# Ledger of designs, part 77: designed miniproteins, single chains, continued (4)

Each design is a single chain, and the fold is of that chain. pLDDT is the mean over its residues in the fold that is shown.

## One batch from the design tools (miniprotein)

Design m14669
Fold by ESMFold2-Fast:
Structure m14669 (fold): chain A 71 residues (1-71)
Amino acid sequence: SKDEILEKLDKLVEELINAKSDEEIKEIVEKIKELIKEHESDPEVLKMQLQSIDEGLPIVLKNREEAEKKK
């Protein structure tokens, strides 16, 4: 069901927030993208969702890099 998909996404997002390495972040993001690809049948919605993730990933990685530089 849609609720089960949202629950899986919420869990992956929480894992992403708690991720300790860039490699772990990338692995979680790929799992999120695969979950969306498996369950989204509308190509326009799929494109929008994947674009949002692709744009978000560099921001997350840059914020972590900047936080480490301020040590």
Scores: mean pLDDT 75

Design m14670
Fold by ESMFold2-Fast:
Structure m14670 (fold): chain A 93 residues (1-93)
Amino acid sequence: KKEEYAKKLLEIHRKASEEARQRTTDIEAFDRLEYELEVELLKKEGFTPQEIKDAFEYLADKKVEILGADEGARKQIYELSKKEAERFVKEIE
């Protein structure tokens, strides 16, 4: 189920964030390094493009629930989630 991939994605994000934090205090460098480390970990764990999309969709669903998002906010959450998933899928493919 999408929940399992979402949990793995969050753990990967946490590990990448902690590693990036150890290497830099610059915000722009942090964001770039965090992304690069997440891509490396996703490849190491064998994530497929579909599993990445499923994980991001699950997290978007949870964000909509937590925020009680109206139709406009809901569309924005899903659009941003889709763009972020595609960014990772591009590197995995």
Scores: mean pLDDT 84

Design m14671
Fold by ESMFold2-Fast:
Structure m14671 (fold): chain A 100 residues (1-100)
Amino acid sequence: MSDKEKIKKLIEEIKELLEEMEENPEKRVELAEKINEKLGELLELAEKIRPDKSEEIKKLVQKLNDLLIEFTQSENPEERKKLIEEAKKLVEEIEKVVES
């Protein structure tokens, strides 16, 4: 598998974990930890194939991590829904930056 294919797989896995976290908020801490591990792998691979975009990708990953922390701390279902929607948009933005 190429590094670019590995990144696409990681993005798909992160999207799946975000959907699981939306459906199973009782597992949100465990799922957020799994997402964070995959984001770390994604960042390492992205820096290797797109060093010109590394700072932009790092900022997006940091924003996503901040949203995941807010999600794990939120007791409000409406707030959690908004945070998941924002997280999904950030994942799409990361994908676009890597593909650009």
Scores: mean pLDDT 84

Design m14672
Fold by ESMFold2-Fast:
Structure m14672 (fold): chain A 68 residues (1-68)
Amino acid sequence: MDAAGRAGAAELQRVDPRADLESAGAAGRAIQEASGKGLNREEQAEVAAKAPGADEAAARAARLGTSS
C-alpha cells in the first residue's frame, strides 16, 4: 500500500470509519446490482446516486444507540 493511500484511509477512519466504509460499500453494491441487471454506465450512476448512504446512516444510528 502507498503512503498516500494509507493516509487517506486513516483520515476517513478518524472522521467516520464505519460510515465511510459502509458508504463506499453501499455505492459499490448498487453499481454492481445495476450492472448485473444489464444497465448502462449512465443508468448505473443513477442507481448509485439513489442508493448510497441511506441504509448506512440507518445502520450507524442503530449501532450508536447501543453505545448510548
Scores: mean pLDDT 52

Design m14673
Fold by ESMFold2-Fast:
Structure m14673 (fold): chain A 64 residues (1-64)
Amino acid sequence: ALKEEVEKLKDEFGYLGVEVVEALVKQGKNVDDIMNVLRDYLIAQGKSVPHINAVINAILQQLA
């Protein structure tokens, strides 16, 4: 599943950032699906909604 692929790439890169998202996009994954998994991951880490929104927006700007 996409969540498992995100976790594998996070372990490979040592952190969850734009590089994980770029790798998943290169694999043909949908950006909206990737962003939903990333939001769920950050919620599980106990991040606030404003923090999550800032991270998602920063990643989307780097992908544009």
Scores: mean pLDDT 73

Design m14674
Fold by ESMFold2-Fast:
Structure m14674 (fold): chain A 68 residues (1-68)
Amino acid sequence: SSEREAALARAEELLRQIGALEAQRATLPPGSPEEDALQAQIDALVAQLLALIREHNLDPAELADVDM
């Protein structure tokens, strides 16, 4: 369905955003407030991704071609 296709596209976008923020976090000093702020953003995006996977019963294999 078009709704499932949109959910897959959104999940792929969330994975790209998570990967970008994780890369950014890796450049920061350990324990900095900036690292904590990025981790909070990552956690929020991960929660959104997990909700999409649950709601649309997404197969993780369908996300395998996304570069993170």
Scores: mean pLDDT 80

Design m14675
Fold by ESMFold2-Fast:
Structure m14675 (fold): chain A 65 residues (1-65)
Amino acid sequence: SADDARVEAIQERERRLRAEGDQAGLVRLRIQKLEDDVKTGPPLNEEEQKIVEEKRAELERRLAS
């Protein structure tokens, strides 16, 4: 489970980035959260790994746009 304080800090940062109109910052925050979840979570099966890689690729594509 995610720590409540960490979740709150992420939500506050997201809110701030939205207020600033920093779309790239929001995407970077989402990528960072995805990476943290993978590192701290249980080992992924092949299907789960594919989903994570696809999500990361989508977020990176948004940064390039």
Scores: mean pLDDT 78

Design m14676
Fold by ESMFold2-Fast:
Structure m14676 (fold): chain A 103 residues (1-103)
Amino acid sequence: GQKSVEELAQKVLELKQELEDEISKDPVLLAFLERVEPFLKEGDPRAILTAAKLLLYVKPSPELESLLKEAIQARLENLEPNKQLAELDEEIVEKFPELQSIV
């Protein structure tokens, strides 16, 4: 069945923890993931997309691709982000424009 927003957020946090060593190799990506984490913990559905894309950029994995597809299927991309998360998304895209192409 379709996962809830809370289940998707928890899975992203678990995958972030599993990729801790890989994330630590890029201090800019680490800083962005740390800035996204509060929104993810508060259950912001748009933060799930942002975090999943950042983690896929760090290391491609079938589990992250599946999670991102589930988030897209849940139409999380069609939800309005809060202003602070929207500003963070713009900063991320400016540093990593290739993330716009990750689906």
Scores: mean pLDDT 75

Design m14677
Fold by ESMFold2-Fast:
Structure m14677 (fold): chain A 80 residues (1-80)
Amino acid sequence: SREALRAWIRERAAELGASFTDEAVELLVDFRERYLGDDLRSLDTAIGMAVRSARERGRTTVEREDVEAVVRPLEAALLA
């Protein structure tokens, strides 16, 4: 379910020392439904990259822009 996926994303981020805004979570959930299907490994990679993006910007909170920076290149790679 979408709710279980939201919970999993937040818990995974917490394990990395970060939190996600609601907007960031929804964008990742939408991306997974459109492009990843059952590929949780790619979703886990995207979570790690978004956390790294936030950290490089001096934040522990992953914002929508951090997720956008990750999903746009991954979308392009998956469609290539």
Scores: mean pLDDT 80

Design m14678
Fold by ESMFold2-Fast:
Structure m14678 (fold): chain A 73 residues (1-73)
Amino acid sequence: MTKTVKVSNAEEAAKAAEELELGDKLILEYTVDGETVSSEIQIDEHLTPESAKKAAKVVQTTLAARAEGRPTA
């Protein structure tokens, strides 16, 4: 069966990636400036704990950049 694990930071993502098998899903969930963002990563032979940490970092960085660039009314 396919497992789905939710994590809220890069460290948890790396730990979950070590435990998950091919075909499982990893959901990265952040709350930034009151907005909750989720990103799904499918575990395959190219995903390592290191790659999972990088993915989590990229999602967080991208969201922060967008929040800064968005004008408030």
Scores: mean pLDDT 65

Design m14679
Fold by ESMFold2-Fast:
Structure m14679 (fold): chain A 94 residues (1-94)
Amino acid sequence: SASDLSPVERAILEEIIESGGSVGKEALINSMAKELGVSKATVSEAIKRLLELGLLEEDEEQNLISLSPIARQLLEENPSLSTDEIAERTLASL
């Protein structure tokens, strides 16, 4: 559930949502490490966990990290949903 997300995981998900649902992987890692004051390894591990949970999706050809199709659809249908609500509803739908 969203309550089980770390602060770093929540911040990454929020950044992707605020960026329109998709961001370059390297740019995301660099900006989040700087913004949160954590290592790039910590950000990479958080992204990996969000991918494993099905909240995010990776496009390896374009080097993009995006909201999963379910999370994107929820945001498009309900643009007023908070990051926590998107995470909880996506996880409940999986």
Scores: mean pLDDT 84

Design m14680
Fold by ESMFold2-Fast:
Structure m14680 (fold): chain A 88 residues (1-88)
Amino acid sequence: DQARKVLDALLESLESHLSPEMFARLKKLLAEAEARLRAAGLSDEEVLQVLITLLLGAQAEAIRGASLPEIEAALDEALAAALARFAA
């Protein structure tokens, strides 16, 4: 509930800093990340916490003036790290 509101607020903040094309691509990457995390057996709460972490990373890259491919690479690395941590 509260985590979902934080995620939505971060997405709205990023929308104001990214082009519509970049924002649409970011939303697709987050949806793909959510699907992969759920397939790995994470709970709804764990999935939301990882997505918030990914989105904060994307925001930091965007603030630094990173390109879309750089943001995408950073998200892929962070997602891989999260999946490795939860692989029991």
Scores: mean pLDDT 79

Design m14681
Fold by ESMFold2-Fast:
Parts: structure tokens; C-alpha cells; sequence
Structure m14681 (fold): chain A 81 residues (1-81)
């Protein structure tokens, strides 16, 4: 079985203020080419514990989406290069 081509694997730390508390999130974006298609995965973890974290506020969702879109754009540039 051909191995999926890994194009991008990036982790970013995002600091958010939720209910007056600072939360540091680790956002992992993995992009790979499978059968000529770009497939991306976004995983969000608490930076201190490493446990999966679910965005529960619009601000947290927006930050995760922005990180995912930035990584997708880089993946597209690498695939076209």
C-alpha cells in the first residue's frame, strides 16, 4: 500500500482568554496527499496536559479555524511547488 505523502505537520500554541482565565492550546495541523487529494486534520490539545480540548466559544473556534486555514494554504503552496 503506498504511504500517504505527508506535506505539512505543524504545531502552534494559541493563547486564549476564556472566562477571565488564560488557556494555552496546542493546535496540530497535519496535511497529506492521498490519491491526489489534499486531506487535512486539525487536532487541539491543552498545552499543559496534552489532553484533547474541544472549543466551546466562538473566539476559540475562530482561532482554531484560522490556524487550520493558514496550514492549508501552506500545504497548497508546497503541493504546487
Amino acid sequence: MPEPELVLEEEREVTLEINGEKVVLRVRVTSQVIDGRIRGRVEVFDAETGEPWRPSTPEAVDAVVEAALAAQRRTEELVRA
Scores: mean pLDDT 68

Design m14682
Fold by ESMFold2-Fast:
Structure m14682 (fold): chain A 71 residues (1-71)
Amino acid sequence: SMEQSKKLEEEGEKKFEEALRALEEGDYETGARYLQQAVNKYRQSGELSGKEEEADKKIEEVSRKVSEAGR
């Protein structure tokens, strides 16, 4: 389960990076889609590993980046 959790976290990190790049380039639709995928991956990883606090922190970071891009 820990190995699966780590893979989900890594997938979430990739989607988060893709989302940030899309938002910086003004592709808000693609950015929003990747952000949603990142959030889902982080949540699943946290549930599998019991590290929900770490997952919540990453989701909060995602939310902050969305707010910054939307201004």
Scores: mean pLDDT 76

Design m14683
Fold by ESMFold2-Fast:
Order: sequence, then C-alpha cells, then structure tokens
Structure m14683 (fold): chain A 80 residues (1-80)
Amino acid sequence: MEKYDEALKIASELLTPEEVQRVKELLEKIKNSTDYDEIKKLRDEIMEILAKHVTSTEEARKAAELFGLIDEIAAENLKK
C-alpha cells in the first residue's frame, strides 16, 4: 500500500470524515512542498487535528504510526 493511502486509512480510524478530508488536503500540500517551514506548519496542523481525538494509549499508537508515515512522505520531498 502507498504510504499516502496507509496514512489516510489510519486517519479514517481516528477522525471524522470532514477531518479526514482536511488531513488529505494537508498531506497533498506536504507531498508537493520542498520548503521545510511550510511542511512543519502543515504537519503541526495535522497534529492539532489528531490531538483532539487521542484519549487512550491505543489511539496514541495509531497517531504515532500516522505521524511516522507523514514524516516519511515529507522526508522524500526534502531530499530533492
């Protein structure tokens, strides 16, 4: 599975459909950005959305996995 699709799958388990759509928009911006400061801002927005829903250890593990995938997507852009 593509890292992008995996990230959206995890987001769908934690977030409302409206929030999943917002995360999708933010991920597309990260995927197309080579500016570290822009990527950091977009990443922070995703973290704020996730923070509203993480109330248990299991949800925290899923959020960490999602963040790992986001960081991998960002890192691929920053290498060029």
Scores: mean pLDDT 79

Design m14684
Fold by ESMFold2-Fast:
Structure m14684 (fold): chain A 87 residues (1-87)
Amino acid sequence: MSIDDALQGTRDTMQELLDQGKYLGAAEVGSYGLDAISFALSSQGRYDDAARLGELAQKLRDAVLNNDKEAAKKAVEEALKLLDELL
């Protein structure tokens, strides 16, 4: 699977869940998706983009672990903006 396919798939799933008000679900999907893409980008030498995705993945995980719907929504919105920049 290409990085572009992974970026698009993660973005579309997070957006759909966000639109449904499922903020914690969107954050959980995003945390796993962003970690996987971060690893792939790092493997290609794209370290700055990988670091940005890794930081957002951690922020998404923290929101899920704390059951913080407001933090999850905000982190998902930030992640979607970054995914759109990388597409």
Scores: mean pLDDT 85

Design m14685
Fold by ESMFold2-Fast:
Structure m14685 (fold): chain A 70 residues (1-70)
Amino acid sequence: MAEAMKKVNETIELLAEGKATEEQIEEGAKALGEASRQASLDAGAGGRGGDLEQNKQALLTSAKHVREQK
């Protein structure tokens, strides 16, 4: 989980800098999917799921901006 969240954070930082590629955004989204699965299996993740959902929405919003720029 921590490894997956690190990758998500790196993707968000690259997006903020305008350096993220479409591939990096996809990898961030996949890592967030992994973290979400582990949170629901590991922690019984009501609260954990909320944090992951916020990060997923941030990635999706950034991905939309990148798509519209393209």
Scores: mean pLDDT 65

Design m14686
Fold by ESMFold2-Fast:
Structure m14686 (fold): chain A 113 residues (1-113)
Amino acid sequence: SLEEIKKAGLEFLKEVRKLIGEAFEKMEPHLSEEAKKFAKKKVLEINDLLLEAGKKILEAKTEEEIKKVMEETTKKILELLEEMKKKANEEAQKVIDEMEEKIKKLLEEFLKL
């Protein structure tokens, strides 16, 4: 049902937000002060995307609209993570790579609904 897909979409956004927070905590000790400031800015941009996606999901009238919001939002998040990765050292890059893989798997599972 539309309500079940909305619930699944909101749960996806919550899980992505959790993964990003956990990844930032893991990478923070390995970041220079400049890289930390850059990463914090990108995390805020990702949080804004997740909030906007949540609003769009609640307003969506079809399952197709929800899937489109999820795909577009995930693409933008992955682009921001790649920007963070370019400024990261090898240890922080591994954390970002693991997070990107988890986010991609979450999207794949959601799209099977």
Scores: mean pLDDT 88

Design m14687
Fold by ESMFold2-Fast:
Structure m14687 (fold): chain A 87 residues (1-87)
Amino acid sequence: MRIELPTKEQLEEAIKNLEKAIEALRNGDVETALEYIDKAFELVSGAPGLPFLLAMARRAVRDGDYETAIEYLELALKHARKLLEEH
């Protein structure tokens, strides 16, 4: 299996999904947040570090630790935006 870096378009879409996931968690919409996290995960699967941060966020949501989940999602947003700047 060959791991490829996400395209600029994939990073832009991932950023949108991450922003929506954070908003959903802040509004208590856990199901919607998990859907957006999963969409972002598919878009950034080839990016270094991003899949790990999203997996940790998903675990925190599952464990009911929404504050920690938001922190991981915000860190993932920061990393995704940095990768987009390098395109």
Scores: mean pLDDT 82

Design m14688
Fold by ESMFold2-Fast:
Structure m14688 (fold): chain A 75 residues (1-75)
Amino acid sequence: SEIEELLRANLDLSDSLIRRLAESLERKGFTREQVEELVAILRSLDEGRRAAAILELLHSTLSAEELLAKLRSLL
């Protein structure tokens, strides 16, 4: 998927985690532009905050916009 390719190109994560994250983002209806912003946020975070953010993205029921707003607060 486009989302999977974008995550793989920009994040140093395992292949299995990239696939799981892409599936979660697609299910939540993230647009390409929202994924690009998300990638920029994740790249700006230190290792611990990035890991926490990824877990939130995998398990949260929040909308794309609510998740982005929450993650922006970690910067």
Scores: mean pLDDT 84

Design m14689
Fold by ESMFold2-Fast:
Structure m14689 (fold): chain A 66 residues (1-66)
Amino acid sequence: ARDIALVKAAKAVIEGNFEEAERYIAQVVGPDAARELAEWAKEKIDAGYDPIDVANEVARRAAELA
């Protein structure tokens, strides 16, 4: 379940669907941490960072917080 949730969260970040990403991250970490990670991902992508790199970092951070 955790691995599938993080894969779906990463895909949602790449697709720019940060609400969906937050929902999947929340299955692994608490809702506050999930919101912070989704907001961080949006800010980084808006700043011109590679969406794939951002998605991988979100999944990594969520795994470390769990």
Scores: mean pLDDT 83

Design m14690
Fold by ESMFold2-Fast:
Structure m14690 (fold): chain A 79 residues (1-79)
Amino acid sequence: MAEEFEKELVEKYGKPVVQAAVYVLYLTKYQGLPEKEAIELAREKVKKTLGVDVPEEEIRKAAEEIEKILDKLLEEEKK
C-alpha cells in the first residue's frame, strides 16, 4: 500500500519535502534530468504552490527513501 509509506514519509519529512521528492523522481526517472536540476525545479515548484522553501538535502534524502520503497514494491510483485 503506497499510501501507508506516504503517511510515514509525510510524518518524517513533511508534505512539501515529500511533494518535492516525488517531483524529483519524476524529472530524473521519466524526463532524464540530472538530479541537481531536478531538485532546483522541484524546490521552485513547491515554493510557488505551497509557499515553502524546502532544503535540498531533505529532498535528496526523501527521494532516495521513496526510490528504495518503490524498488522493494517492484521486487515483491515479482515474487
Scores: mean pLDDT 77

Design m14691
Fold by ESMFold2-Fast:
Structure m14691 (fold): chain A 83 residues (1-83)
Amino acid sequence: AEVKTKFLGYSKSDDETLVYVEAGPLIDAGIKVGDKVEVIFESDPDKTFEGTVQSIVEDTAVIVIKEKVEIPASETVTIKKLS
């Protein structure tokens, strides 16, 4: 499944990056906690990041990327479910 959703923000640590997105479109596409996903930012579609859906709380989904990455400024992201 591939879905576009609103990018809400991010947090960085030395070991990982947390990406926050609106959960509704992911839930409607059948994406669940524990799923591996590819994250593509609308402002830089040539860069892709692999992550895992860590949590879904209310209207926010948290995706963990297991590395410190530069997150481009974007209003929307494409989330693609990996097998």
Scores: mean pLDDT 81

Design m14692
Fold by ESMFold2-Fast:
Structure m14692 (fold): chain A 70 residues (1-70)
Amino acid sequence: MFIEGVSEEEARRILELVENRDSEGLGELFDELEARGVRSFRVEKDGEIIAVGDPDPEAVRAAVARHLAL
């Protein structure tokens, strides 16, 4: 697992929320990170982007495209 810009505990919470399909919980967590001044983060598992924050617009676009390809 690749983690950047967040703690291991925060990354684990992000993974739990993603696996539970908890979009509301993810939004709340991202708001908390932004309020703390965390502007940039990335969490990947097995080459898949699980969560990304600003300023990686390419990773955000890739994640959105993956979700729209359902």
Scores: mean pLDDT 66

Design m14693
Fold by ESMFold2-Fast:
Structure m14693 (fold): chain A 94 residues (1-94)
Amino acid sequence: SAAAEKKKLAEEVSALLTKAVIAAIKGNLDEAEKYFEKAIELAEKAGNKEAVEQIKKARELLLEAVNTPDEAKRRSLILEAVLLFNEAVKIIKG
């Protein structure tokens, strides 16, 4: 069913975004970017423009976070990025 296909895509995108966040926090930006690229490609193939826009916005916030020397601001940006990734996954799932 279309619902089962959306659920499978949402689970795959969620796993990739989780790996991207962990890699970015560890300072492995090249690995993080590969996971983001795969997640965006899957969301684009699903035809979900809103989810793609949320992932791209969250990626920008996460990159700002890793370059932020203020720990409180860094944590806030990471939280905002994670919330946007979760929203993108929810949109893909339907």
Scores: mean pLDDT 85

Design m14694
Fold by ESMFold2-Fast:
Structure m14694 (fold): chain A 89 residues (1-89)
Amino acid sequence: MKKEVEEKIAKIEAEVKELNEKYSAEYPEAADLESLEDLPEELKELIIKILEAEKEKLDLLMPFMKPEEQEKAEKIKKEIEEQIEELKK
């Protein structure tokens, strides 16, 4: 079980890293997520993919976290879900 989870996480991390590198290279000034209205559609799609991948990774990791870390992870997951919904407007 853990080895299979680690392999899935590694794949997600590789995908997130590639997407984050693309984000940083194409849009270095777009660090303020509160200004989502001004973002190009392609950038919004890229951010959504990164957020969905991070959420999936978090779901896979949560069962192996300490209770304190799980609470923080759930908060991060909710923030990610809210950002995805806002970007889909």
Scores: mean pLDDT 73

Design m14695
Fold by ESMFold2-Fast:
Structure m14695 (fold): chain A 87 residues (1-87)
Amino acid sequence: SSEERVEEAARGGILASEGYEKNDASRYAGGVLLAMGAIVDEYLESGSGEVAYEVGLKGAKLAKERGASEYGVKAVEDIGKGMKEGA
């Protein structure tokens, strides 16, 4: 569901933030891949880059509300923007 994908995108943003702050490239990459998977799954189900972008924006906002740094928040937003522009 879109709600589950928003939650997964948010978890990805938080994990990416932690990886960036701790200079842990594997954790950063894991967070980015988790968010990307959630956003791409929404794109594949909806057939819409705009809908996937909305999941990215909601996930980024939720990650920020849950304490993610700007680096993780921006990564999730940029993934969503890529789906809107690259679809």
Scores: mean pLDDT 87

Design m14696
Fold by ESMFold2-Fast:
Structure m14696 (fold): chain A 83 residues (1-83)
Amino acid sequence: SKIEKMKKLADEKIAKNPEGTLTKEEFKEILEEVYGKSFSDEDVEKLIEMLDVNGDGTISREEFERFLELEKLFLEGEERRRA
């Protein structure tokens, strides 16, 4: 699933970073790989703002898990709207 792929990619990148966080560039790369389309830096910045990141432009593992939960709810809501 897209959720599992995003989690795997984020966990790999977070493990490589000494701060244990995901950078804006790494987040953009994950989104582009999972959705198969390009994202502008402005689009990525807007998504990071929605995740309430602490001013450093990095995403913690906990903040990324929150993003995955929001994506999961969106996908589940889309299935319900089909009925």
Scores: mean pLDDT 72

Design m14697
Fold by ESMFold2-Fast:
Structure m14697 (fold): chain A 80 residues (1-80)
Amino acid sequence: MSPVEQVLALAERLKTASPEEQARLEAEIVDLLSTLSDAQQQAVIQAVVATETDPEVLERLLTAADAALRRNLARRAAAE
């Protein structure tokens, strides 16, 4: 599966998950996004905004994307 398809699949699972499972899925989304290039992260964000109709799920996905971006920026800063 593409990274976009993987994040969207995790988002669908998030909608029906228990609170414990939701926390695990959110962590998986952040970890997955943190391994992606900036271009791949942008593609995921665009796909999520275009396809996700649940505002609560969309907010959680955008928060995860922001966390992943911050991790990547911190990693680059540490590398000089």
Scores: mean pLDDT 76

Design m14698
Fold by ESMFold2-Fast:
Structure m14698 (fold): chain A 64 residues (1-64)
Amino acid sequence: GLRERAYELALRAARDALRVPFMSREQALQLATARILHEFPELSEDEATEIARRAVDEALEELG
C-alpha cells in the first residue's frame, strides 16, 4: 500500500543522505520526511515522520 511505498522511498532517501559526510540522524530524518510528503501528500506529517524515522534507523543499522 501507500505506507509500504513511502517506507521504500524513505529507506532509499535515508541511505543516500547518510552517505553525505557529517550528515546527522536528525538531518537524514528531515530529508526522508520531506521526500515522503512530496511523493505522498496524502500522508500526514506525523505518519511521514514515523515512516521516515523507521527508515533512517534501518539504514543506520545497515551502515553500522
Scores: mean pLDDT 85

Design m14699
Fold by ESMFold2-Fast:
Structure m14699 (fold): chain A 108 residues (1-108)
Amino acid sequence: SKFQELAAKAQKEFDEELRRFEEEEVSLEELEERARELAREAGISEEEFRLLFEDGEKGVELLKPRAEELYEKTKEGDEEAAEKGVKLLKALRWAGYLIYRKRLEEEE
């Protein structure tokens, strides 16, 4: 399916960019800016992005209806919905990685 193809491409792009960031020892500040940029491209507001870090469960619950709507439209063959869904997935992956990196820093 188009979504599976786009999702696989986005995963490869994420893995490659993540590898580069790890090799370059990118700061948490640079990582946060990248995550914020991808969130804006995915239509995630500054408030929604902040909520993901302050209360991850509430942040996910707030975004879940949007993700479900995009998924249903994608199943109906909406290519625009598939592309928006992939952007949202990429933004959430980077936000998750940023949360993971911040937790590692807190343990040191």
Scores: mean pLDDT 75

Design m14700
Fold by ESMFold2-Fast:
Structure m14700 (fold): chain A 77 residues (1-77)
Amino acid sequence: SVQQQVQQDLQQGLDDTQSGSITSDTIDLLGQSSLSSQTLLGNQQASQQTNQGIGHATLGDFSSASSYLSQAIDIVG
């Protein structure tokens, strides 16, 4: 399902963020998860938390990024 795919992709992005293994593929995966959360699941809150996670990860704030991505996973459910 779309929900399972979004959950898996968010978890992968969280795992990459926590391990310090962030790549352009990680950012692309999280961006696609944000878009899918909003457009396919109708879940604007999950999309917003994912976008905050991406923003913090891009600034090198992996602790805040991990917190936002964890919240996105919980919201997707």
Scores: mean pLDDT 87

Design m14701
Fold by ESMFold2-Fast:
Structure m14701 (fold): chain A 96 residues (1-96)
Amino acid sequence: MTEEEKEELEKKIEEIIRESLKKDNRDTEEEFRIRLLLYKAVRALVEGKEEEAREYLRELARLLGYSDEEIERRIREQGLGELFSELLRKSAELEA
C-alpha cells in the first residue's frame, strides 16, 4: 500500500469513528483519540511495524494515565502485544 493510499484510508477510518461516536452521543475529542490510537496500534502490530506500534501505544498509554517510565518498563518486560492487551482492557473499563 502506498503512503497516499494509507493517508486516504486513515481519513476514512477517522470519519467512520467520528460518525459512530456522534450516533452514540459520545463524540468527545478524548474518546475519538483513544479509538483512533487503538486502531492505528492494531494496524501497525498486524503489519509488523513495531516502531510505529510502539509510538501509538505510548500515546494511548499516556492518555490512559500511564507514566513514561511505566510504559517503557511494560514494553521491556512484556512486549508490545501485552501492552496493547492491557490498554485495550483499560479503555473498555473507561467506557463502562
Scores: mean pLDDT 73

Design m14702
Fold by ESMFold2-Fast:
Structure m14702 (fold): chain A 76 residues (1-76)
Amino acid sequence: MEELIETLKKASDEQIKEAVEALYNAARIALKYGDFETAKRYVEELKAIAKLADEMGLKDISDLARKYVEEVEKEL
């Protein structure tokens, strides 16, 4: 988690958005296979990225990450 956040601080807006989409897809795959612990871990990473994006003024990315958190949490 911390290592991911440090990497994203140096990333472009596009790279942060790609990371959000990749984590959401990984969480959906984990849910499909019944790996709820892995899905929860990806949700926590999405929450951390949403907070970072909000602090950086990246409102669209922050909102996207929060939407993905809500969608995954509905299935946990």
Scores: mean pLDDT 80

Design m14703
Fold by ESMFold2-Fast:
Structure m14703 (fold): chain A 65 residues (1-65)
Amino acid sequence: GKEELFEKIKELLLSYGLEEEVAEEIARLALTNGGHAASKLYLHLDEEKAVEVGKKIHELLKEYE
């Protein structure tokens, strides 16, 4: 469900070295406002990692639709 999806996105972001509070914010935004989530990724990660994580988040969202 939505809770499991949130936790998976959060764990993914933590694995890239983001602080827990930042990972939680981006995971929440990914479920509500994808554009805002993408902007936050670019603020905290380099372009290559931001694109990679964004693609992984998109695949997770697709699996739970």
Scores: mean pLDDT 82

